# Designed miniproteins, single chains, part 4

Each design is a single chain, and the fold is of that chain. pLDDT is the mean over its residues in the fold that is shown.

## One batch from the design tools (miniprotein)

Design m105
Fold by ESMFold2-Fast:
Structure m105 (fold): chain A 89 residues (1-89)
Amino acid sequence: MAAEFRELGEALVAEGKAAGDDRMVLIGRMAIEAAEVIAAAPEELRELLAKMAEYLIKAYLAEHAGDEELAKEYRAKAEEYGRQLEEKL
């Protein structure tokens, strides 16, 4: 999971820089940071962290694309996984 977030993030940063899209670059950097956090996390938390990060990144990408309704749905899923993480602490 961590490697997938880094690969996605690096692709988004490259595409954003080529297009002059600072928001896409920021979303890509957030995906790279998520990869580092997931890799450093305890094994039992990695899956929940990865799911939370996945939906949060999807929410930002949907919002950037102008899909407010889809962004809201992804944010709700990210928050659900965030609550599950708190229950494991």
Scores: mean pLDDT 83

Design m106
Fold by ESMFold2-Fast:
Structure m106 (fold): chain A 120 residues (1-120)
Amino acid sequence: SLQARIDAVRNRLIDLVEQYYRNKTPQLQQEIRALDMELAGLLAEAGWNAEQVRAFVKELLEEVSKRLGISVEEAEQLLAEAGMVLIGVYRIIEAVDWTIAHPDWSEEEVLARLEAERAA
């Protein structure tokens, strides 16, 4: 099933991220990026909306955080460093949500707040 394929790729991705955290090699980055692209394709095939993608990436970050004993923010930075497209998508969704919640803030203020939260 499509769901079983999503779950299998997600679990393999988490295992590679754990390996990458211990030893950051270009080979592991390429494997992570390949699985990330496969996962993005599966989510697109499933017809997932922005809310579903956001929830999925948040759960992925929480699982990585738990497995590695690091913060969710550190997990997000690690996956961004590995070059994951889904983290870029997640960041855009978060920025849009913040803009809607804070219509009095400029786009630069929203992006600066999200960057500050990632550094914390």
Scores: mean pLDDT 82

Design m107
Fold by ESMFold2-Fast:
Structure m107 (fold): chain A 78 residues (1-78)
Amino acid sequence: DDAKKLEVQRALFEPLLELREEIEEALKDPEARKRIEELAARYQAAIDAALAAKDYDAALAAAQALVEELKALVAETL
């Protein structure tokens, strides 16, 4: 279902574009960079597994969870 895949992509990419400047600023701190990289790797694995299983609801939930944790981490760092 290409429409559901697109919904997952939008749920991830649109908020990340809005957070781009804040993420770039946070990445200047080595500790924040490591935390962001670890968070991204963990959720990327979950999203990839859900998409491979064609569980688009799980993939969407994982993408949304990644965005929310990134927002919290960036707010804590900045």
Scores: mean pLDDT 80

Design m108
Fold by ESMFold2-Fast:
Structure m108 (fold): chain A 98 residues (1-98)
Amino acid sequence: DEIRKIAEELIEYARKAREAARAGRLEEAAEYLEKADKKAEELAKLLKENESEENRKIAREATEESLRYVAEMVLVAGSEEERADARAFLARLDALRA
């Protein structure tokens, strides 16, 4: 399934961006974030062309997981304001899952 493959690649690039940021490799983190953004665009296009309840669920779950990694990256590499926003975002996601 092409959608599952692109969703997995999106999650993987977002995770790698977080790992690079945590290691202090901010340029590498930015590169992985750009790759994640491109995969998110590709996923959105595939979803629009192959719309189903299952594919919407795959895309939603991949988007949520990748956004958690991006927020965690921002907690390390972001400004004070960006870090506060990332903390609030993660808290909201946790509350919705509780």
Scores: mean pLDDT 82

Design m109
Fold by ESMFold2-Fast:
Structure m109 (fold): chain A 84 residues (1-84)
Amino acid sequence: MEKEIEKLREKVEELKEKLEKAKKGELSLEEVLEAEIEAGVAAIHAAVLLRFSEDEEHKEEFKEILEEISRISEELAKVREELK
């Protein structure tokens, strides 16, 4: 479980980096769409782990991860709308 949390946190950091690149206009529309898909997949994984976790501390970490992914997804969607 802890190793899965670490992997998800690493993925969140990768997504944050892609979001910053997107905000600077360094990503194409296709790359922004790929980042949105990656964020969606990460959210599904975190939600599944949250539902099957028996540890309250792990559940809180998965909730925090889901909230961060949600924010990243919303910002990526805004960038996509600006790119047409």
Scores: mean pLDDT 83

Design m110
Fold by ESMFold2-Fast:
Structure m110 (fold): chain A 70 residues (1-70)
Amino acid sequence: SAVEAAVRAALPGARVVDTSDPVPLPDGSSLVRSLVQALDAEGRLALYEVTVRVDAAGNATVVSVRLVSR
């Protein structure tokens, strides 16, 4: 999906564990939250919450990446 492609572009080698239902925004875009396993800067496996915005044309852009746990 466009969301998974955007996540993998931001975090190479990332495994998407879970993806929320899209939350619609007034401009016709939506926000999707994904829980992602990826390596941190030290090469350790970590869990991240990645927020992706999908526009009305289906283009996905990563808005934020937040560390959840190690």
Scores: mean pLDDT 82

Design m111
Fold by ESMFold2-Fast:
Structure m111 (fold): chain A 62 residues (1-62)
Amino acid sequence: MSEEEKEAVKKLLEMMKNEKPSDEEIEKRAKELGVNISVSGLKNMIKLGAETEEEGVRKVLE
């Protein structure tokens, strides 16, 4: 990825973690930021990151 695309992806992933937007909103923001990754791909990236940190904590609190 280009540096601009990497920053856009990072910003989009941060938004997804903090705001939990709908799939429609994720797709729209990705397009606006020039990110050529599918919503499913972005959600998978968030899920992998969340599993290593927040999902582990959530499972303990169940």
Scores: mean pLDDT 66

Design m112
Fold by ESMFold2-Fast:
Structure m112 (fold): chain A 92 residues (1-92)
Amino acid sequence: MDSDKELTNFINDAFEVEGKNAIEALSQIPGISEEDAKLFLEKVAKNIDELLSLTREKIREKLAGLVSEETIDKLYEVVKLLQQRKQYVDLP
């Protein structure tokens, strides 16, 4: 499914224009609050290129003690969805 395209496009536009919309979009993901989204955008990934290069360990390192392990895992799921966009997949 191309659901990741809309998310990637939105995050890229938000990083370029204004991070406030990116915070709102991320907070709509179950288990991610507006505070968690702010911390993620401010401390972990400032732009889409950094986001696509993130590992779970990097997210954890930056957010450990600030958010729960469950929140780190959910943020990494978002990152994985965006990273899948970089991979060429054979169509059925």
Scores: mean pLDDT 64

Design m113
Fold by ESMFold2-Fast:
Structure m113 (fold): chain A 64 residues (1-64)
Amino acid sequence: VEEAIKRLDELGAKVGDTSPEVAEAVRELQAAFGLPTDGVFDPATQAVYDVLKNGEAVGPYPPG
């Protein structure tokens, strides 16, 4: 999962990115978190990516 996050960050991946390298990393991230493994960098996938990239806990985070 950490390698997938790092790869997406290095590629500058965002919602709507259709690069094969992004799709591979997205599938790996989706599989790890029980999301549909379609390789599409959608808003749900981006939310998980952003939380992990920022070092925040997955799930509800208290406002602070």
Scores: mean pLDDT 71

Design m114
Fold by ESMFold2-Fast:
Structure m114 (fold): chain A 61 residues (1-61)
Amino acid sequence: MPSLRESALAFADLLAESLQLSPEERAALYARIDEVVDRYGEDDREAVERAIFEVVSATLS
């Protein structure tokens, strides 16, 4: 059963591949997801989605 963390990291892998993120950008994205899950818990999907959206938006700008 995938946790929110596992699902978010899997989605981040797909985004990193699609956007061709550098190893450093990819590591920062994973660290951001881990930080948000650790801070707000497995139930705060919106916080995780916001973190992913922020990184993606910065990359596309």
Scores: mean pLDDT 73

Design m115
Fold by ESMFold2-Fast:
Order: structure tokens, then C-alpha cells, then sequence
Structure m115 (fold): chain A 67 residues (1-67)
């Protein structure tokens, strides 16, 4: 599984592709899940993001896991 730091890195990379409004949505999800496990935060992101953003998140996660 991903560490919290790896999830944070994935979110940082994802945010580079997002609009300011979408970035704010991601920030709200992180805040809501700040005391949650890395897995719960990642699952919340997948549940709340658009399909296109979910695909981008998956690509970033796969890249981090491959490094």
C-alpha cells in the first residue's frame, strides 16, 4: 500500500493538472480525511473526483509505486 507521503506526492502531481476550483475540492477532501488512513484518503479521492481526474490519479499512483 501507499504511505501517506506517497499519497501526498500523488495529490501534488494531480493538482498540477487541475483547475483552482478542482484543487480546492481536493484540499477539502484532504481536510475531511486528515485523521484517516492513507488508504481511506485515497479511496475518498477516487469517489469524489471526475472519471478523467480518477484516471490521472491512477496513472500518478502507478508511477509512484513503480519507483
Amino acid sequence: GLTREQVRQAIEELKKTLSPEQQKRVDEIEEKHRDSSSRDLLMALYGELSLDDQIQLSAVVEKILSE
Scores: mean pLDDT 78

Design m116
Fold by ESMFold2-Fast:
Structure m116 (fold): chain A 70 residues (1-70)
Amino acid sequence: MAEELKRRFEAELRVAEEMIDLYDVQQAKEFLDKVYERLVKEAQEAGLDDIIEEIKKRYNEFKEKLESRE
């Protein structure tokens, strides 16, 4: 469960990187925000608090990277 959520999030981060190249940073941010909300909700419902913190850290790192490109 926990490893699957982390793997799914990393896969969605790769999609967000592709969206920057194909579209723009704003669309990639909107996509990532929706993915983050969905996965955090799934982790919360599963009681995986440690994974929520890991996902949150990765999400913030990626958002900082996107903001530095603006």
Scores: mean pLDDT 76

Design m117
Fold by ESMFold2-Fast:
Structure m117 (fold): chain A 70 residues (1-70)
Amino acid sequence: ISGGIQTLVDLISLTNPELAARIAANAADPEAMRAALLEDVDLRHKEASEEEKAKMREAALRLHDVLVQE
């Protein structure tokens, strides 16, 4: 894991430790990391409105872009 990815994983772990663990486990596989981020939105927020889920998925994809760039 690069330093930038580790910092972001640590920040995420403050509010979502399970997601942070999945990101760390898949740090060498960007496709698996992307899938884990999107799956986390669906699994944890299944009761959220479709508008809220769409915003969360967009945020997850932006986070994935930042993690991959690091």
Scores: mean pLDDT 71

Design m118
Fold by ESMFold2-Fast:
Structure m118 (fold): chain A 65 residues (1-65)
Amino acid sequence: AVIKDVFRRYDKSGSGVLTVKEFVNAARDLGLSDEQIQRAIALADPSGGGVVTFEKFVTAVSALT
């Protein structure tokens, strides 16, 4: 799936998580607008921990596309 391939591209450490900066770049590669990216971050990282798991990334992106 395209979402999984984009996630793996930005997950350079192979830890299964992205930083918020990597998440923003990955979401832009998937064609999300800046407004959709802001909403996706709010869905994927509601606590502001600064990291997003693969599951949260897929859920947030899928909710906005």
Scores: mean pLDDT 77

Design m119
Fold by ESMFold2-Fast:
Structure m119 (fold): chain A 58 residues (1-58)
Amino acid sequence: AATEDSILETIEKALSAKKSGNEEELNEAVNELKTLASVVGEDLLLNALDKAFEKYLS
């Protein structure tokens, strides 16, 4: 399902892959985010990214 929660989970996957040094999983997560952006629209994706970055930078 293309929801804000699904986008947040994909962002979390990308961050986890980056921490583990798994470039393949990182690339897959980035590609998945691009697909979600085309499905859910820009506003929902930007809101999810803003929330994820707030948590990541805290």
Scores: mean pLDDT 71

Design m120
Fold by ESMFold2-Fast:
Structure m120 (fold): chain A 93 residues (1-93)
Amino acid sequence: MSEEEQKKKIAEELKKLLEEFTKLAEEYYNDPSLSEEDKELVKAYKELLEDLTKKILSLLPNMSVEEQKTLLDNFKELVEKIKKKIEELKKKS
């Protein structure tokens, strides 16, 4: 396991998490049961995650593998928390 290989895997995992969330957001935008306000909230979460991903990717080259792993884990937790919030919107609609 090379350090460079580990860093590449971490960056790819971050990109994959954002891509998966983007697909989920598209499903919610096409859901007729969701209000315009709920769709706007989903859009705000998508924009937040996109901004965070850009900032994280810019910082990764200057971080240790251990710091990158911690950041990835925190990002995963944030994405899961946001997913739960948007699922609640669909349940109420």
Scores: mean pLDDT 80

Design m121
Fold by ESMFold2-Fast:
Structure m121 (fold): chain A 77 residues (1-77)
Amino acid sequence: SVKETLAKALREMAKKIKESKSMEEVEMIVARALDVFKTLGLEEHAKKFQEVLEMEKTEKWKEEAVKTLEEVAEELE
């Protein structure tokens, strides 16, 4: 299903963020998730990604990005 495919993609994105040493790469990954969910009309999930992008880019921001992607993936399954 589309939701299962999205959940898998979000988990792969979360893994890439965990392995990333670049704040720019983290921002690009979250922005891509936002764009996909907006395009699919999944507005409530899209808002969560937008909120992450609007946070200050501190060390905690990367952890929050991972948490948000993993939480949305769980909600889709």
Scores: mean pLDDT 84

Design m122
Fold by ESMFold2-Fast:
Structure m122 (fold): chain A 110 residues (1-110)
Amino acid sequence: NEELIKKVEEAIKELEKLLEEAKKAKSAEEALELAERAYKIYYPTLKELADAGVISVEEAIGRILRMIGDIEDIRLAAKKGNEEEAIKKAIEMLEWELEFLKEQLEKLKS
């Protein structure tokens, strides 16, 4: 499990950087880009957690589908020029992703 712990720690660090960037974002396009970058980190991390039996396959799929939905909400806000809503949604998504990974990391270290 040490390899999995390292991967989850790395994912958390990268997502925390993206969250800080999202808090400084000035445009909906910037928020969307950050959300898409978070997807590329979170998706493979969830897959590895499921493959290791830390979470169920159903939980991993549900979280991935929710993340896809959140990104589409951000994309729609960007298309409408709703800058504040896109940034808010990106921050909320990143916070929820981080909360979950931090909970899984605590369980892995216990």
Scores: mean pLDDT 89

Design m123
Fold by ESMFold2-Fast:
Structure m123 (fold): chain A 97 residues (1-97)
Amino acid sequence: ASLGSWLAGYSATVSGAASPEEALAATIAKFGAEDAFALRTEEVAPNEYKVTVVALPEYVEKHKALATSFYEAISEADSLAGKPLKITVEAIAVPAP
C-alpha cells in the first residue's frame, strides 16, 4: 500500500496460552496497553496463537526502537499474571489508517 509504514506493526506468536484472550493480554502487556492495540488474534495450533498488534502513530518511534530489542529477545518464556508464556515477536508493515 502506498500509505504503508505509518504504523509500527508487530506479529506475535504466543505458545503455552490456554485461550486467545490470554494470548492477547500477554501480547498487549509486552507493548504497553496505552500505546498499542491488537487488530487480530488467531489460533494457529493447539495452545498457540498469532496476535497482530499495531502502535499508534505517536508511539511509532518508541516501538520501532523497542522492536529491535524485542524481535528475538522474547522468544523464550515470558510471564503475564505469574504464568510463563513463550512469545516470539516479528515487525510487520501495517497500512496507515
Scores: mean pLDDT 56

Design m124
Fold by ESMFold2-Fast:
Parts: C-alpha cells; sequence; structure tokens
Structure m124 (fold): chain A 96 residues (1-96)
C-alpha cells in the first residue's frame, strides 16, 4: 500500500500527487470500516475500530467535507475496478 502510493507519486507527480495521497488515506478508511463489519471476534473488531479512529482524526484535521466526499466517490470507483486515472479525474472534477 505505502510503496504503491510512492510509485504512483513518481508516475503522476505534480497536482495529482496530493489527490493520490488523500485517496490512499481514504481507501484505508474504507478498508478499516469493512474490517469492523466482517470482524470474526471482539479483538479484531477493536483493532479495526482503533485504526479507523486514527484515520478519521487525520481526515478531520486535513480535509474539508467537500474533499472527503470527492475522495469517497473516487475510492468507491477504484474499489469497483476503475483505473487510477479515472478515479483521480473524478476526484479533481468533484473538488473543482
Amino acid sequence: MEEELKELDKKYGGEDTEILLKLGVYRGLLAAQKLIENAPDEEHRKKAEEELEKLKAILEKELTPEEIAALEAAVAALLAGAPVEDAVALARERLA
């Protein structure tokens, strides 16, 4: 995940780097939410909840509600199998 984001930063660079970093954080948030929903026991659920709280704290400090909504839509597209370029374009369009 982290190394994949670094490779994307090298490939796309510039204006898209910020969007890619924010997408990575938001994708982590959605993954943590799924871990909570699918947790096999209390220990796994507690760990997933703790990671989700950490990610939410970062997002609440660094992102506006409009940015969060744009990134949520872009991450949903990525999880549905859209290419990275289309997801970045969707985030840019919604943030504009």
Scores: mean pLDDT 63

Design m125
Fold by ESMFold2-Fast:
Structure m125 (fold): chain A 87 residues (1-87)
Amino acid sequence: MTRATVTAEVPEEALDEVRALAEELQARAEEIVALTPGLTGLSASVEGNTVTVVIEAESEETARRLAELVAEALRLMGAENVRIEIE
């Protein structure tokens, strides 16, 4: 299994919206995993002004593609310093 971690810094003006999205992702994690082929785990959290999304997948290809989609969504919401780490 491959783990991808997406980390981003959220401006104060976007923090409430990103926090709400992270909470929704966490609440729907089991549903999203069930509906997404190759996805085996999903978690999202916000600590201070940093958002972290952890994606666990059956392959590096799936983990990377999903991480890139999350990174793009965060950038569109105004997040800065978006980083993807694959393990």
Scores: mean pLDDT 83

Design m126
Fold by ESMFold2-Fast:
Structure m126 (fold): chain A 78 residues (1-78)
Amino acid sequence: SDMEAILLAHEYEGQYYIRLAEEKGLDTEPLRELAAESRARILAAPSVEEALAHLTDFSRRAAELVGEAPAEARLLPS
């Protein structure tokens, strides 16, 4: 389902940014908290469009926390 694909993408992006933070010697707790908050928002979203918006917001904020520019385009699992 679209929701399952969004949740899987969120999980993989969360793992990616946590590993990147660890490689940079940054505290991972803010990323873990952001991931939990974003997952709850995705699960509470009344539509796939709103769930995707929450995933996009998560990616932008996670990138900021690790000192990276947010991606211009998002790739979701097929």
Scores: mean pLDDT 79

Design m127
Fold by ESMFold2-Fast:
Structure m127 (fold): chain A 116 residues (1-116)
Amino acid sequence: MAKEVEEFLKKKAEELLKKLREEYAKKYGDPRFLEASPLEIAALALAEEFGLDLETARKIAEEAEKNRDNPEKQSELARLALLAEAILLEDGEKYKKLAELLGLKSTSVKPEERLG
């Protein structure tokens, strides 16, 4: 049973990776993305999903890859990515919801308060 789930997840990951490589090759007009490493594609996906600069997204992806076999560290990095998204989008309601879900004590910070 475990092997079947592992093979299914591997196939889905390979399909997603191929799709993202093709999408980025078209979007940026650079065929080098067709041969880009999984780490590079992950960094681009994080940058696009969370509105992060590519360098920050790459550092997050590199730390995730280094800690692949450490579920606690993976969860920590995922939490940081979600908080970064909420901050970058200046969405006080989304930030409050995410902080509550992650067990963090949140203050009611509105986007207007961040802009001064």
Scores: mean pLDDT 60

Design m128
Fold by ESMFold2-Fast:
Structure m128 (fold): chain A 82 residues (1-82)
Amino acid sequence: MEEEARRLIETADPEKAKEAAEELNAAPPSQLLAVLSKYEPEVAAYAITLLSPEKAALLRPYFEEPQTVEEFAYRLALERLP
């Protein structure tokens, strides 16, 4: 699962992920999940690695107990902040 999640992030188109990250950083907290769901899982996961620490903190509670490879990828992306 962790290796599959890491590969998901690595397959993302960097330009699409940057676009997704910009939209997520501009979104109000109540819309973050809705904006995230607009993107393919790999793009969304990569975009999370590009988020501001403030926006990343708002997403963390939703992915603390991941049940799918996609959710695990989101959690790994959030944990890449030192």
Scores: mean pLDDT 78

Design m129
Fold by ESMFold2-Fast:
Structure m129 (fold): chain A 64 residues (1-64)
Amino acid sequence: SAMEEKERIIKGLKGGLKAVESGNETVILVVRKEANKLGLVELTDEDSQEEIIEKLKEALKKLE
């Protein structure tokens, strides 16, 4: 259902946010690719770790 899909996306974004907060560059690359693919947020290769965190938090706030 749409509600189950929303919950899955929220869980994924929360996981991605924690992963980016860890500072692991490989994980940040994966999170950026997946977030862009989902169309939830536009992350660029010029975004800092802090900017990626802010954009992911804004996407989560809009879904919750």
Scores: mean pLDDT 75

Design m130
Fold by ESMFold2-Fast:
Structure m130 (fold): chain A 87 residues (1-87)
Amino acid sequence: MSLEELEKFLEEKIEEAERLLEEFKRGKISYDEFNERMDELEKETLAAILAAYDAGEISEEQKQALLDRYGKALKEIKEEAEKIKKE
């Protein structure tokens, strides 16, 4: 997987997370279902970045930048859902 292909995959995972947040906001999924699916997306994102690094496809600096960027994005989506759940 090239860096460009990895970034495209990661962007698609963020778009999926944003759709999950919208479904939660609209009452289409429960908070527990939202969290379960978000945990799966976090695991897939981490696994993809680490696999690319282990294969020598990205540098250590690129690995850290991707972990920081996409980890932060997923965390912010989860924090928004927590704010909405608070009565």
Scores: mean pLDDT 84

Design m131
Fold by ESMFold2-Fast:
Structure m131 (fold): chain A 75 residues (1-75)
Amino acid sequence: ERLERIRRLIREYLDLLGFGDEAAREAGIETALGAIRKALEEAEAAGRKKEEIEEKIEREIKELEEEIERLKKEQ
């Protein structure tokens, strides 16, 4: 599921940054997921196709995956 993939990526990204405590990290993850859900709902309400927004989100997920890999290599 896409949201689960995003959640895992954000968690990994925050872990790599080594920033904040566990509660702060979980709050950040939930905030990011909430923003994504809201964007999808707003796009649907505006008569836009969810598929278009989902494709854009998939591109952003790939970019985040690349950034995570970059951080790992630079470690």
Scores: mean pLDDT 69

Design m132
Fold by ESMFold2-Fast:
Structure m132 (fold): chain A 82 residues (1-82)
Amino acid sequence: AAAVEAAIAAMSPEKYAEMLAKLEEERKELEEAYKRGEISEELYEEMMRGLERLEAALEAGDARALVEALAELQARLAALLA
């Protein structure tokens, strides 16, 4: 947790942009998988909500919220894939 919090607190504009671009790529991949019928609607909706929370935390520069959003996304994915 501490390493992620420190990285966000020290985030340069360039690193911030790289991280946001990565989340956008993941969102597009998720949309394509859903359109191809590779994932369920429930999984798609949960993944999209997780990515939205991560993006909001990054935009706010809130390291705590980012760590919490990551943990919540992981827990929801584990539940849906069980």
Scores: mean pLDDT 71

Design m133
Fold by ESMFold2-Fast:
Order: structure tokens, then sequence, then C-alpha cells
Structure m133 (fold): chain A 77 residues (1-77)
């Protein structure tokens, strides 16, 4: 699945390819479904790389999906 691929890539610090997989997941799922997964997605990002992940994800995700994920990422910063 695109979500499982993205989680593996996020844990590995491969943010551009992870963002592409998350964009595919976002295209196939509602904002509510994405928001439900946002805590798990945020948890896959290494804490010392949150700012880098935010910059890459902002460029690739629709604004509402990015906002939901960014909220969870900022709570971990």
Amino acid sequence: SHLEAALIMLRGGLFPVAADELAKYAAEHSLEEFRAQAPAIAAAVPRDQIDLALAVLRAKLPEGYFAALAEELRRRA
C-alpha cells in the first residue's frame, strides 16, 4: 500500500519519495481517513528531521492534508 511504503521511507529519512507515496494515498482517501492516519505518519518521522520533512511534505500534499499532518508533526517537535 502507498501508506505502508510512505511509513518505511519516512523512517529511513527518504522524504521526497515518501511524500510522493503520501500524495498517492491522499488522492485515494478522504481528508477524514488521512487525518485518522496522521498521528501514525507523524510518528514515523525522526524527531530531529521534522523541519526537513515539513518542507518536503508541504510541496507534495494538498493543503488540507498537509495541514492535518503538520499539526501532528509540530506536536512532536
Scores: mean pLDDT 87

Design m134
Fold by ESMFold2-Fast:
Structure m134 (fold): chain A 67 residues (1-67)
Amino acid sequence: SLADVAREAAAGFLTPEQVDEIARAAQKAYEEGGPDSALAALARVAMRHVTPEQAQAIVDRVREGLA
């Protein structure tokens, strides 16, 4: 699932609670607007907890997992 890919991508940068927050936000956005919506939501939530560079790394890993 997208949530599982997001959890794996965020592991190492964030606490388990923050990983779950990102996974839930990405999954909800995916159900409403598809992959691009999910990646945008994931980046937005991740930037609350990590640097923009780290958020981009997480987005890139999720994009690879969806390819």
Scores: mean pLDDT 79

Design m135
Fold by ESMFold2-Fast:
Structure m135 (fold): chain A 68 residues (1-68)
Amino acid sequence: MAAEIEEERRRLEETLERLRASSEVDREFAEIYEEMLRRLEELGPTEEVNEEILKEAEPRVKELQERR
């Protein structure tokens, strides 16, 4: 389902852009989402790769969300 992964990648790009625009804390979120997007492009967008990238990012995202 390449279309679903493409949609998720687009959603991450939109989230990244909004995070950069809103506050200082968004800089740390932007770094995490940029890393996720780079890995999706480098490894090839598959459902398994996407899930692993999300799992790796979740602890960091949660930590930053709790700081907000």
Scores: mean pLDDT 68

Design m136
Fold by ESMFold2-Fast:
Structure m136 (fold): chain A 51 residues (1-51)
Amino acid sequence: TPTSEEQKLELRKKIIGKVLNLPESEIDPNASLIELGFNGGTKLILDSYLS
């Protein structure tokens, strides 16, 4: 049974994949933003999607 945390991880993977143009399967939900390849510009884009 999926938890709310599992649902949040799936949403996070979708948003990160969209921002970084990566498939969701390439995204480690436990990795930091820097480890996923985020920089200042991509973090601003991510924040825009989360707002």
Scores: mean pLDDT 73

Design m137
Fold by ESMFold2-Fast:
Structure m137 (fold): chain A 84 residues (1-84)
Amino acid sequence: SEEVKLAKELYEEAQKDGSGKLTKEEFRDFLNKLYEKYGLPPLSDEEIDELFKAFDKDGSGYITKEEFIERLANAFGVSKEELE
């Protein structure tokens, strides 16, 4: 799907260093780009915080590639395999 493709491309762009982790700042940039591409209004800092916590399942302060893929799969109703 187009949503899965866009989300994957934006994640890969944010993770150019290959760390497999997103900081809150990188996640904010990802969400801003995603919302701009869909023509959606910008998210508040509070909304970004809530979404970051939803993705950061272990509370580490980072979103791992695994956590990101799992949340996207659930959000878009696709399997994890379709995001790889």
Scores: mean pLDDT 68

Design m138
Fold by ESMFold2-Fast:
Structure m138 (fold): chain A 83 residues (1-83)
Amino acid sequence: NYEKAMEYIKKAEEAIKEGNYEEAKKYLEQAIKYADELKRAGDYASASVAYARISKLYKQLGDEKKAEEYRKLALELAEKYEA
């Protein structure tokens, strides 16, 4: 699931560089699906990394509400990771 989340994040980054913002949003929806599965599986470290990258890409797309939503979720999951 982490590999799939990162794959779709990379595709979203490439779509943004090409100016294809609608395609980037579709790739981010897929990345969120796999990040949510990581969270459900208790892989909070991997889910936190995925949500942080998703947040940055929504910020680049001008979606400040979703950027903030996933930024907060990434921080919350990072705080749950205990060594």
Scores: mean pLDDT 85

Design m139
Fold by ESMFold2-Fast:
Structure m139 (fold): chain A 79 residues (1-79)
Amino acid sequence: SMEEEIRKKVEEIFNMSQEELEKQLSPAQIEAINKYSEETGVSRKIALQRALAAQYMAGLTDEERKLLKKVLKEKLEEL
């Protein structure tokens, strides 16, 4: 199902190392994430994971984005 595919993608993102996450993002995105992490105190790894999830979300329909936001919220609350 679409929910299972989205849950699997979120789980993959949250199981990635920082090095694996960086490989999925542009140098400019990584620089912006580093600045965001430093300014807000959010973990660099969590900031990278959020950025990759947002990039994935940009390719989804409105209904799929709502489902992804729900799954992402649940996953972040587990951390």
Scores: mean pLDDT 82

Design m140
Fold by ESMFold2-Fast:
Structure m140 (fold): chain A 69 residues (1-69)
Amino acid sequence: MDLEEQAKLLSEYMEKEYGVKLSLRQAKSIIEALKNGLPRRTLIGLLMREYGLTREQAEDVVNFIESNL
């Protein structure tokens, strides 16, 4: 799966589950950061700050990326 396809899936997941609209650029940035070794807790904090997710919701998003992308 290419990065653009992964970004589209993440964007669709975020909108469907949490009502958060993610640009493809933002989705690509999130996926690349995690794949390049950004600490899980740092990404969770970013998702909470930038998208208004709870800690549990942010953890679910990271789990989605790790399991499906």
Scores: mean pLDDT 84

